# Designs tried in a protein design run: designed miniproteins, single chains, continued (2). Part 84

Each design is a single chain, and the fold is of that chain. pLDDT is the mean over its residues in the fold that is shown.

## One batch from the design tools (miniprotein)

Design m6919
Fold by ESMFold2-Fast:
Structure m6919 (fold): chain A 71 residues (1-71)
Amino acid sequence: MPIEYDEETVEKNEMLRKYLKELDDLYRAGKSADEIRAFGDKKVEEALEKGFPEVAERIRASVDAILAAMA
């Protein structure tokens, strides 16, 4: 059972945490819905290229939540 952080798990968690923080920073800075969506799409692409579809899914969900809050 994984009771320790694998290098891959650490990379996934760091990538997700960094991208979610950047999305939150954009929202707090008053960036437009279009800018937040474009940023999110780029980060989803980067996560998929790394082979981390779960990270991409979490980024999409966060973008959708932010956009819903802006509507």
Scores: mean pLDDT 79

Design m6920
Fold by ESMFold2-Fast:
Structure m6920 (fold): chain A 68 residues (1-68)
Amino acid sequence: SMEESIDTLVEVIEEMVKQGQEEAALQLFEEFARSLSEEEVKYLLKKLSTVVSPELYKKMKEIAEKVL
């Protein structure tokens, strides 16, 4: 399902951030934001807001606004 696929992506991004791979996490987020629908990107951002820092979340929101 969409939710299961996005939840898996959130876990991957969270693990990348924990490993210090913040730039790679942002790049992966941008690739998916370009491929997903607006509703899917909003769901992804909602989930990411609970697992990444406010600073990283702000960067992700800025990427989403540019590609949507």
Scores: mean pLDDT 85

Design m6921
Fold by ESMFold2-Fast:
Structure m6921 (fold): chain A 86 residues (1-86)
Amino acid sequence: DVESIINRIKDLINEAKKLEPELESILNNIYKIVQEMAKEKDPLRKDILAGVAHIMIAVMKLVTENPELLSLLDEIARLIDELMKL
């Protein structure tokens, strides 16, 4: 269910913002990309949007040492992959 995955990603992003409020802008941008992916019907464009979101998550994982944030980012990335299968 697309809506269930999007809502779970939103919840995880909100948890990440509570842990590291300075990342609010980048986390909001990831959520915007996820919403664009959910609406996209072209498989190539959807794949490009997912790739951009994964790059943003990977960059955050390289610069953070917070294990709780790392766990949330991994789950967001996993759910983006699930959204790609739908």
Scores: mean pLDDT 88

Design m6922
Fold by ESMFold2-Fast:
Structure m6922 (fold): chain A 68 residues (1-68)
Amino acid sequence: DEELYKEALSYLDGAQKTIDEGPTEEQLKMARSSVDTAEALAKQIKDEEKRKELLERIEELKKRIDEV
């Protein structure tokens, strides 16, 4: 679970940085892919609190991507 949590955070941090730096359409697609990967990892986490935290952050990043 710790490894899945750290890996999911890494993908989310990468996507957030891309969004914050004013992405091109191609970079935005890569950010979407990273968020989708993080969501798949988060759903495998057995720790309910960590999983919920990641899924909430994923939802926020999806909204941010749709706003760009």
Scores: mean pLDDT 80

Design m6923
Fold by ESMFold2-Fast:
Structure m6923 (fold): chain A 90 residues (1-90)
Amino acid sequence: VDKIVEDFEKEAKELIEKLKEIDPQLAKEVEKLVEEFIRKMREREPLETLKKIVDKLMELLEKAKNPEAKAKIEEIIKKMGEAIEKLQEA
């Protein structure tokens, strides 16, 4: 579990840093959801709780106007899905 969380945190942090260069306000909102997701993974919350955080991030993706910002959020959503899949197997 710890390795799944660590790998996700590293990848998500890199994407958030790039997003901050494109849209600092949107990056702040994405960062809050990513931190909540990491916390809930560490707390061993149900997968349904993690999926609800992904849904909130998908709402931010739909509201984003910049194509580069959208691409970074899409990659974060993909990484979240990969983490959930690995947690289901554990």
Scores: mean pLDDT 83

Design m6924
Fold by ESMFold2-Fast:
Structure m6924 (fold): chain A 92 residues (1-92)
Amino acid sequence: MELSEDELIEEIKKLLETHSDFEVVDKVLELIEKLTDNQTKMTALIEASGLLQRAIAESEGERKKEAEERLKEVDEKLQQIVQEMLQQRQQA
């Protein structure tokens, strides 16, 4: 149950590649929380954002709304990581 960071990245990529369903983003976000490197987390969140933007473009009605809500969550996590990286630079 302890995957290496490289194995976590590979699982995230496989999930994003094999699934067009925005529900897979919930699992991707869960795996991202297990990553230790902020740069790697940011890259994975950008890829998840891309999947959600595609789902929004290809969906209508309630499904589009749900994908937009998940995109907001991904954007909030991205902003948090960017802020943490900026704070680390000020302390280094």
Scores: mean pLDDT 74

Design m6925
Fold by ESMFold2-Fast:
Structure m6925 (fold): chain A 113 residues (1-113)
Amino acid sequence: SMKEKLEELIEELERFVDELQAVIDYIKKNKTDEAKEAFIDVLERVRELLEKGIAELKDNPEFVEMLQEGLERVDEALEKAKKSTDYDEIVKIGEEVVAFLRELIEKLRELLS
């Protein structure tokens, strides 16, 4: 059902928020290219999840619009993170993505109710 697909998407998004928080903390502590690459990897997987969500929820324009906005923000974050040599800038990008994903999760839960 659409409800089950949406619940699975929300659960996976919540797991990515936790994983992003862990990688952001790793960057803050270590300030290494390894930590930056881990962050980029997580963002690319979030991007793939959002694309999958758009495809699976295509019959609901409201969900598609919200997920498209999420995809655009993740794409902007990926471009900025890949170009940045400043770990503090990468942390800020990560924190902004986490804040956005939390807002997205809340909005998706409201539509589920």
Scores: mean pLDDT 88

Design m6926
Fold by ESMFold2-Fast:
Formats: structure tokens, sequence, C-alpha cells
Structure m6926 (fold): chain A 103 residues (1-103)
């Protein structure tokens, strides 16, 4: 239905915004490796949400933006980015499951 496609597109837009914000915070926290890693994990998770939503809604522009953000997260820290992606794929909400400090 059109409503389902709109919901997926909204999720993709939110994921793109979340990933961009997390990547900016990672770069601002380069002096704190643990905090930077945490933000990169969040960026990977948000980019994965965006990619899935963009694909489900058929929005090629959002899919491209999500892929670029995911690539940027992977270039900064491939392990942290993949950890974030895996949490989304396993059905875990990063913000809900994470302790206050990186494990």
Amino acid sequence: SMEREANYRAAAEGGVEGARNALRLAKENRENPEEMREYIRVAGARAEIALRGARASGDEELEREARELLKEAEELDPEAAEEGRREVLEGEAVAAAEPPLPS
C-alpha cells in the first residue's frame, strides 16, 4: 500500500539524518576513541535502517545516500560500523540495548 511505502521512506529519511548526525559526532570526538567508536556503531545501525527503508520504498536517492553514509562509517571504523549493522539485522534497537559506555 502507499501508506506502507511512505512509512518505509520516513524510516529511511530518519535513518539518513541519524547516521549523518552520528558521523559528525564521531569526527568531533576523535580525541576519545571509545566515544568515536560508539558513534560509528550508531552511524552503521542508522545507515542500515535507512538502506532497508529506502529499498522497501523504492527510493533510489535515499538508498544511495544510505550507502554513502554506510561507506563513510566503514572507512572510519569497519568493525564498529558492522557491529551497528548486525544489531539492526538481529532485531535489536541499538539505543535500547546499549549500555552507557561501549563494551
Scores: mean pLDDT 81

Design m6927
Fold by ESMFold2-Fast:
Structure m6927 (fold): chain A 64 residues (1-64)
Amino acid sequence: EEERKKLIEEAKKLGWEVYETDDGSILLVNKKTGYGVLLDSFLEAAKEKPLEEIVKELESRYIK
């Protein structure tokens, strides 16, 4: 999905590391805090949200 690629790029800009798991899922890990989140689970829950809100949520986890 284009949304997935765009969100990955935004996460990288915010200082997140991107890992691909054995099952093809993408794991985002913040280098500073060590906080991890599965991208696909995040996108599934946020399907009705604009991309800007999703990015804000990643940013709030980063700043925490």
Scores: mean pLDDT 67

Design m6928
Fold by ESMFold2-Fast:
Structure m6928 (fold): chain A 103 residues (1-103)
Amino acid sequence: STEELIKKIEEVIAQVRERDLELPGATTEQVIEALETIKAELESGKVTTPKGLRVGYLALLAAALRALGYPQKEVRQLVREIGEKLGLSEEEIEKAIMMGLSR
């Protein structure tokens, strides 16, 4: 459900903050901004960001999940479910997953 996806993103944001998690090419603050934006769009049911930015934000979500030790299958499933709810195509979601899991 959307509610369970929101809870998962809240858990990830908390872990990113606690660990001061940086990713290659993204600061902790940039990672948190991306995750908070995804959460806000899921909560409102409205997408406010351009598709390209949403793809980039989902890539940061995938990278953060991987860095936090989530299995690759769970990362792919979660990013697909979120991307579908944010109105992204299968191709755009696959691009986000590839970008996030490749660094």
Scores: mean pLDDT 87

Design m6929
Fold by ESMFold2-Fast:
Structure m6929 (fold): chain A 85 residues (1-85)
Amino acid sequence: EEEATRKTLEEMLEIAEKMREGKISALEAAEKFFELGEKYKDISKKAYGIAYGLGAAIENAAKEGASAEEIGKNLVEYLKELLKE
């Protein structure tokens, strides 16, 4: 479970980095976060919860007018802190 959670966070960080660089839209990133959640749903409830929660947060921030670059920057900072723990 711990390893699955860490791996999911690392994959989420890669998606967030692509958002920060403008290589992927907020909608595409949210879809990828939901896909990661479903992929790890039966292996780690924690990974599922984090991936799905952040996917929803990306959608909500984009609807509120935040750019993919802004959302990506904030997610990179958040995920890097989470990976230190």
Scores: mean pLDDT 81

Design m6930
Fold by ESMFold2-Fast:
Structure m6930 (fold): chain A 73 residues (1-73)
Amino acid sequence: AVIPALVELLGHVDPKVRGRALELLVKEKGNEAVVEALAKVLEESQDPEVRSYARIALQEIGGKAAEEALKKL
């Protein structure tokens, strides 16, 4: 399954790998696991680049769960 592998890569030590995983995840719409993982990155990450990628991905995915995650900040 591609999605679990991409979600795991959100925690990768290489920021280029994290960025690519987030970009691929933006194409996933309606998947709660993806939205939840991106929301955690946006709320908990101290890396402004990683937070920027997570915010963009959530905005592109859209829907109620993604909008709720974006409002929480």
Scores: mean pLDDT 71

Design m6931
Fold by ESMFold2-Fast:
Structure m6931 (fold): chain A 86 residues (1-86)
Amino acid sequence: MEAETQALNDAVERAVRLMEELGEEEGLARAVADLDPRTAIRVLRSLYNSLYIASSFEEDPEERERLERMSEVAYRRAAELERELA
């Protein structure tokens, strides 16, 4: 369980870095491209929740807006994949 949690956290941190370097949509697409759909959904949901919580505590308005946009992109992609697997 702890090893799986660490791997998930590492994947989320990698996704954030790619989104910062390549843009929200392109970075996210690259972060999940090599993951199976179930794993991708787990990473996207964890990413969405982490970014949403971070935006709630962010004091810089520009950074808050950026975190909110990243959270929205991750949420929408997770919802799309969940519908495809229904």
Scores: mean pLDDT 80

Design m6932
Fold by ESMFold2-Fast:
Structure m6932 (fold): chain A 57 residues (1-57)
Amino acid sequence: GPMVGLDEDTKRALVQLYYKDNDLGPPNAGLEQQALQVLSEVQDLSQLKEKLAPFLV
């Protein structure tokens, strides 16, 4: 479904789930904030992986 209109707690949970799914440690506060900002621009879940890919490095 679309990402627009989700509360910050839900977006935060999605960021943490993404990091866990990719076998990464928990994101630091800066990376988490940047990922939340990127998620605010995402219209649906199909773009989530693509938009968050730069944070995997």
Scores: mean pLDDT 63

Design m6933
Fold by ESMFold2-Fast:
Structure m6933 (fold): chain A 94 residues (1-94)
Amino acid sequence: MPSVEEILEEYREFVEELSKLLDEEERKKLQQATEALIQFVKSQPLSPEQVRGLVIAELEAIRDELEKKYKETGDENYKKAVELIDEKIKELRE
């Protein structure tokens, strides 16, 4: 099982990859949400399983917002971002 630090590092790396598909506004929102989650995790004595659950919940929230933006704009980058998030959630659930 990966450590809390390893889960957070993998999450940060994924956010960096995801941000390449997003415009400046969405990228800033994603970075702020990511930093808030990491700070919260570091402030709490959470298990790796609990941290994984929090990361999944945050990714699901981001996915839903980006899917909505894809439906509103038709921008294929939002669709690609949603697909990347769906695959990452699958990896984290195993």
Scores: mean pLDDT 84

Design m6934
Fold by ESMFold2-Fast:
Structure m6934 (fold): chain A 71 residues (1-71)
Amino acid sequence: SLAEARAALERALAAIEAGDLETAQRHMVLAYLLSSPEAQEAIAKAGRALGAGDLEAAKEHLRRAIEILSQ
């Protein structure tokens, strides 16, 4: 559900803040599978930023995905 996707995104964001990138990636994958297409685009951007080591950009894209799923 979209509520489960949002919860997974919030857990991913918390995991990045804690430096647990493995847990963040797992929650992002779950969120992607449960999300709308617009949110999936934001999650994909977060994943690319995380892969590049840009944690601030990753967090901003995850916050955007949460906003999309909160409409």
Scores: mean pLDDT 87

Design m6935
Fold by ESMFold2-Fast:
Structure m6935 (fold): chain A 101 residues (1-101)
Amino acid sequence: LSEEIATLQRLRDLLISAKNQIQSSTDPNQIYDIASKTLREVATTMFELAYMDLSQLASNSLSKVKTLYNQGNYQQMKQTAIDSFDQLISMIDYILKQLQE
């Protein structure tokens, strides 16, 4: 349980850090690289922890980000990544609150 909490806190910190990097970047390739790596990490780790809803959300978000990047829709790609990170952070915060009860 303590290891699970520590992993969730680590993913939360990763998402916050990645969001800050994306918000401060104007390079579409850098934004895509950060977003895709972060969402893949979250999807994989959440799957391992059996948080299937969060794993699926991260995977779906990754697919949307990839599609927008390939279309050259970089502004929407950046916004989609930020919105996805905010949603994942909120869901992790909810889980952490339940586990630390």
Scores: mean pLDDT 90

Design m6936
Fold by ESMFold2-Fast:
Structure m6936 (fold): chain A 59 residues (1-59)
Amino acid sequence: KEELRKKLLEAGLSEKEAEAYILAVVDKLSLSEIARKLGLSSKETLDLMIKAGEAAKKL
């Protein structure tokens, strides 16, 4: 949701980190699907999701 994206950005996530988190949590996409959608490697996508998850603990 738009509200979730705004909160993640306010928590200090980049736009790509917020998008990866939303795709994983809201859209329930797999790591490989998120990587494809963002044009990133699986490792880059995993790193983004870890950062997003840590920032989300502050929400």
Scores: mean pLDDT 76

Design m6937
Fold by ESMFold2-Fast:
Structure m6937 (fold): chain A 63 residues (1-63)
Amino acid sequence: IEKVLEELRKAGIENIEFIRRDGDVLIFSGTLKGKPVKILIDVKKKTYEVYQGDNLFLTGHFD
């Protein structure tokens, strides 16, 4: 998880804060260019999604 958060910070996402866990999905908040984003990390599928509003901004996978 920490490596995923490091990659998201490198992509320009700041102020990453853990909000809650919903099943296998960890939910974080952050900011991108001063605007709020939602970060969903699925620890079972080893995937992540970053949303700004309803728009999928970034997606990927991790080991």
Scores: mean pLDDT 83

Design m6938
Fold by ESMFold2-Fast:
Structure m6938 (fold): chain A 94 residues (1-94)
Amino acid sequence: AAEEGREGAEKAEEYAEKGDAKMGGLEAARGGSGASRAAEEGDSEEAEEAGKRSLEAGLKAVKVGKGEEVKYAVGGAIAGMGGQIQGRIAGGGP
């Protein structure tokens, strides 16, 4: 789960850099989901970092996206934020 979160976040960053908001968003959603599962498995620090990176990549994809593709980028950012929050809660942090 933690590895999937990191891979999703990394791919999302790559696609956002290339201006591909749809793929950036889809990979950010994968990264966020991976982060959430890592938090459930007790990998709280890895979950928080993967979720944070997925959120940042999703937000970057929103900035470069146009039209309907922006909805995928927004979805990815929301998933990344969820993963980050779950990681922090699992770690006992504020």
Scores: mean pLDDT 81

Design m6939
Fold by ESMFold2-Fast:
Structure m6939 (fold): chain A 73 residues (1-73)
Amino acid sequence: KEEKEKLLKLIEEYEKIVKEYSSVETEDEDEEAIAEKNKEIVEIVKETLERLYKLAKEKGKTTREVKEELLKE
C-alpha cells in the first residue's frame, strides 16, 4: 500500500506538471526556454511514466487504466 501512495503522489505531480507545461507552451514560444525552466518537471514525468508502465505490466493493464484506478483512490 505504501508503493500505491507513492505512485498516487507521482501521478498527481505528473498531471499537475503536464497541465502547467501545456499552459506555459501557449504563453511562451521558446521551446528551449520552456524545457530549461521545466527540466525538473520532465524528470518527474519520466519517473512517473516508468512507474506506471511497470505497474501496468505487473497487473496486465494499460498505463491509462492503472492511472485512472490510482487517481480514484
Scores: mean pLDDT 62

Design m6940
Fold by ESMFold2-Fast:
Formats: C-alpha cells, sequence, structure tokens
Structure m6940 (fold): chain A 67 residues (1-67)
C-alpha cells in the first residue's frame, strides 16, 4: 500500500535526520543515509513498475511526513 511505503520511508528519513545531527564527515553522512537508501532500494525491488518520478513523489511525501 502507498501509505505503508510513505510511513516506512518517513521512518528511515527520521533516522537519517537524527544520525546526521552528529555526523561531521562525508563518511558519517553516508552511513547516516544508509537506512533511506535501503528503504528506497526495497521499494524499487518490490514495485519495479514504479517510474523514477513516482519513487521521487513517494520520497517527497515521506519527507513532508517526517518533518
Amino acid sequence: ERDAWVERLAAAIREYQERRKTATSADEIGEAALPVIRAVNELIKEHPDLTPGEVAELVREALARAA
């Protein structure tokens, strides 16, 4: 379901935001982003019919929900 994926992405984005508060190097920022990268990759894997634009829209909705 679309809403379930938005919630999963929002949770990953919140985790990224928390980790990024203490990240000071490019490597630490990269590590902080891993939950978001994994969630997006899993979304694409489970829904290969989604276009890049549709994936971007779900991420945008998740960013708004995470705020």
Scores: mean pLDDT 79

Design m6941
Fold by ESMFold2-Fast:
Structure m6941 (fold): chain A 91 residues (1-91)
Amino acid sequence: HMAEVEERSRELAREIAEKILTSFLKSLGAPDEAIKAVLEGKEDEALKIVLEHYREKNDQEKIETLEKYAPLLGVEGALAIYKFEEERRKR
């Protein structure tokens, strides 16, 4: 019974985190295919999809941020840095 409660709490925390992450990535224009790859832990696939998408949109700043930070922090970490820097510029 206790193990079931712990497992359920972990599942709920994961679902909430995945929903927050999905909403965040969608707000930055990431395609659903890239978001799915991030959630599945397919980091290299997610990076490839998101870079191709932003190249088509000529979003140079997102491309440069992803190339610099995604190898260390993943697509989600790199886009979080992009959002932080964008907000700093707009004040």
Scores: mean pLDDT 79

Design m6942
Fold by ESMFold2-Fast:
Structure m6942 (fold): chain A 98 residues (1-98)
Amino acid sequence: EKEKEEIKKKALEEAYEVGLLQADLDHSRSSPEQRALIQKELDRETKELNEFIKKAKELGYEDVVKEANEVRDRTYQAYRDGGIEGAKKVAEEVKKKI
């Protein structure tokens, strides 16, 4: 029970960061140097997310895997449609789930 809650918290937090960074990379007017820094951070956060998703799958927490994917996709869409303020609204909703 407590282990599931800890995995869920970390998976959702990392999913949010991945969605945010991917949307920033795809839709922001960033310089080539800034894009390289965003890509490096995205690669790191994606690796961490994948580690928590693998652990959740191994433990049979399919609901956590689904919710993390939904957070990532929703964060990406919110940033695309409303920038950083759109993404912040998703962050507040994620905080209520963990």
Scores: mean pLDDT 85

Design m6943
Fold by ESMFold2-Fast:
Structure m6943 (fold): chain A 60 residues (1-60)
Amino acid sequence: MKEELLKRIEEVEKKVESADLTPEQREQFLRVIERAKELIDQGKLSEARSMIEGLEQTLS
């Protein structure tokens, strides 16, 4: 669902902000988050979900 994916993105964004990441790693994560948001806006929910899952796995 769109709302589910948006909540998951918000959680990932908060984790990126609180994590001890290098500037390069932070920029990379933010770029992927931005692309996932665009995919959600375009209705490409399956592709957005895959990106979000990748972010969640990397940050967990």
Scores: mean pLDDT 81

Design m6944
Fold by ESMFold2-Fast:
Structure m6944 (fold): chain A 59 residues (1-59)
Amino acid sequence: MEEVEKKLAELYETASEDVRRRLNEIRSRAMELKAQGKSDEEIVKEMNRELERIRAEEA
């Protein structure tokens, strides 16, 4: 979780408005999954999948 949060923070600082919106959505989904009792491992996997998608679009 901490490593993913750090990556999100770094991307957020340099991101466009559209990317920041997506990062906020990823963070909101992670909080929802945590509230549903999903494991940190599952949450990190989902967040990393979305981050990889954003990186591919930014590259």
Scores: mean pLDDT 73

Design m6945
Fold by ESMFold2-Fast:
Structure m6945 (fold): chain A 85 residues (1-85)
Amino acid sequence: SELEARAREIAAEAEARLTPEQLAQIDAVMAEAGEAARAAVAAGVPRDEALRAAFEAAAPKVGEILGLSPEETAILLEAALAALE
């Protein structure tokens, strides 16, 4: 799909420029999002809903760390959410 192709291009360009410091910051954001998702599931939120909320919360933080535009961040988020379906 066009969305998937564009998301792959954005991800590949970001990965090619990824520093160890950026990787550590992204790992921290993803760990926090994972903990929030696990807590939500434990509280009775469906897994798909908890994961969607976690991706929506993490995406702007990851985009900022990677120096992505809001539009590029939205494309990566939409591709990630589509993968849950």
Scores: mean pLDDT 84

Design m6946
Fold by ESMFold2-Fast:
Structure m6946 (fold): chain A 99 residues (1-99)
Amino acid sequence: SSMEEERRKKRQEVISKVIGLLLRAIGEALTILLLDLSDEEIEKLKEEAKEAIKEARELVKKAKEEGLLSEEEVEELEKLIETTEKAVEKLFEEAEEKR
């Protein structure tokens, strides 16, 4: 049915956006770790990484409320977001130790 196809497309769009946000957070954390940046630039990138993780969680929560994702998919995405957040925090700590 056209409704099932539209629902599938919306589901894929949500998952793609979550992936993009998590990759952005990792990329910003790696930028902080690998580049010689000012304190102001580091603070901005840290805030952007944290905002991306928060937005990913909000997208998953909204998709769950709208019934776009199964309970299993929600659990998998929430676990991936948590794993990414921990990896980002570790990269921030490694960058601070380098300074």
Scores: mean pLDDT 88

Design m6947
Fold by ESMFold2-Fast:
Structure m6947 (fold): chain A 86 residues (1-86)
Amino acid sequence: MEVEAKLKTEQIGDQLVITGEATMKTRMTAVAFVADTKSGPQLIAIEALKKGETVKATHTLPAEDAVGARIYAAGQLVAELKAEKK
């Protein structure tokens, strides 16, 4: 899959800010951003992405509930991040 995807997290107090970014290089696709929590996965956003376009999504949740985040393109996992202590 010709998708460049990246995830980052930033903790602000008791909140975790998850930022996902995806760029489609070859053709139009659908991109899904998911936050993994202790209670299960939560869909952040689904975006249609044209060739050469970049989409960015940001989601905030309690840091104690965050397990990680994932990005899917055309139903394939393209990026995954675990919420780690720095």
Scores: mean pLDDT 78

Design m6948
Fold by ESMFold2-Fast:
Structure m6948 (fold): chain A 78 residues (1-78)
Amino acid sequence: MASEQEVLGALQRFAQAYLARDFAGARAIVDQLIARLSPQLAAIVQQAYDRVLAAQSRAEFEQILQETYQQLLALLRS
C-alpha cells in the first residue's frame, strides 16, 4: 500500500515530467502509483489525470494537483 510520502513523491515527479512535456513519463508515474493504490484511490488519481489533460492554464494544473493531494491524504489518514 502506498504511503503519504510515496504519493507526494509521485505527484512531484508527475508535475516535473508533465511540465517538461514528457507525457509518456508522466503517464508511467501515474500507472505506477495506481498499481500501488486501492481501487477507490486509483479512481481518484485517474480522474485527476483526466482533469490535468483538460487543463488550460498552469494555475488550473496546480489547483488540480493540490486538490488531488488533499483528497488522497484525507483518505490515507482515515
Scores: mean pLDDT 83

Design m6949
Fold by ESMFold2-Fast:
Structure m6949 (fold): chain A 74 residues (1-74)
Amino acid sequence: SRKKKQQLMLIGEAQYLRDKGLELASKGVELAKQAVELAEQAIKAAQEGNLDEAQRLIEQARQLIVQGLQQLQK
């Protein structure tokens, strides 16, 4: 179904952001730890069928990863 496909896509996107956040956190990027937390919340929201909430959390995690990368580059 359309909803199930969207749910799986959001879970995949959130898992990717979690993994990217963990990589950046291992390099000392503190903002990346917050991105990991938001990505894990997004996975849970998507699994529970709260797709709008999952999308919101994914976007917030993505923004923190972008900011963390900018800080790493100085």
Scores: mean pLDDT 86

Design m6950
Fold by ESMFold2-Fast:
Structure m6950 (fold): chain A 64 residues (1-64)
Amino acid sequence: SRSDELVDEIHGIIEELVGLGDRETAQQVVDLLKQAINADDTSVLEQALRQSRELLREAKRRLE
């Protein structure tokens, strides 16, 4: 489903953040995903993905 695709993409972001050593930001993304899953709304998952991508971008910027 679309929700499964969004969850998989957010999991990919969590894995990348863990790989970067940014456990704090990774936990923030995990919390966003849990909130989105509990809402049972694809639009909330899409918002969580957008926020997660922004957090990953900022984490990468800090490491440069």
Scores: mean pLDDT 86

Design m6951
Fold by ESMFold2-Fast:
Structure m6951 (fold): chain A 100 residues (1-100)
Amino acid sequence: SAALEQFRAQVESLMKAAANGEISAEELMDSIAAIRKRLNIPLEVLTEIMVEVGEKLAKEDPEKAKKLLEELKEVLATLSPEDQEVAKAMIEVLEKVIKE
């Protein structure tokens, strides 16, 4: 789907911006949630994309991934229950890849 490919590219761009400190982890999660809802993308599909993009980031730049991981942990409790589940999946993959 062209919409899914576009959404994946937007998620990659936003995650890179957050990793570079251009946006906060909270702004990252809010932006992704807003785009997902606008495009009517299932939560399960978003979670899969976030895990794949997070793994890619952690392999390409472990230090920036580690910083994003710590910021995600800090904001986790302030997120909606839906966004918490997505953030937890991303935290898990970032922790796994960084420790390798």
Scores: mean pLDDT 83

Design m6952
Fold by ESMFold2-Fast:
Structure m6952 (fold): chain A 87 residues (1-87)
Amino acid sequence: SLSDATKYYRPPVDITKEELRDIINGLKARGAEIVAILNGDGLITRHVIIPSLGIPELTSVDEVKPGDKVVLFVPAELYNTAQEILS
């Protein structure tokens, strides 16, 4: 169904560890599954990789629906933090 579609979310580049935790917990609380964490940094990711995925963007965590599968793009410095929050 459309509600079970894979989507991506890209937090702001200046996001803090606490704000990232709130985002991850908010997505999970709304019934989303975070299926991948990827490096959101760099022009190649922004202009090539993300468009090439062919999946829609979540403009906010409030747009997520139960059963959504979310690819989360995070700043490289927060990659390990995001993995720890998911564990």
Scores: mean pLDDT 74

Design m6953
Fold by ESMFold2-Fast:
Structure m6953 (fold): chain A 90 residues (1-90)
Amino acid sequence: MKTFTLVLDENASKEEHLAEAERLADEAKEYLSPEQQARVDELLAEFKTRLAKAKSGREVNRLMAEFFSGVGSLVLEEDPNAIFVLVGKA
C-alpha cells in the first residue's frame, strides 16, 4: 500500500504548479508498470500544454485536479489500496 501526496497552492505560479505535477508524476512512476508510466508521461505532456495556455487561477485549478485524478486512476489500476492525500495551501 502506497500513500501519494499532492500539494495544491492556490497562490502558486504556473512554474510552481508544473514542478508539483512533475514531482507527483515521478513519484507515481516508481510504483507503476512501464505501460502505465507511459500513460503518466502522456498526462503530464497534456497538462504542460494546457497550463501554458491557462488564463486564470480557475483554469489552473481545473488542470491540477484533472492531472491528479488521471494519475490516481492509473495508480489504482496497479494498487487498489493506494491512498491519495490532497494538501491545500492558502
Scores: mean pLDDT 80

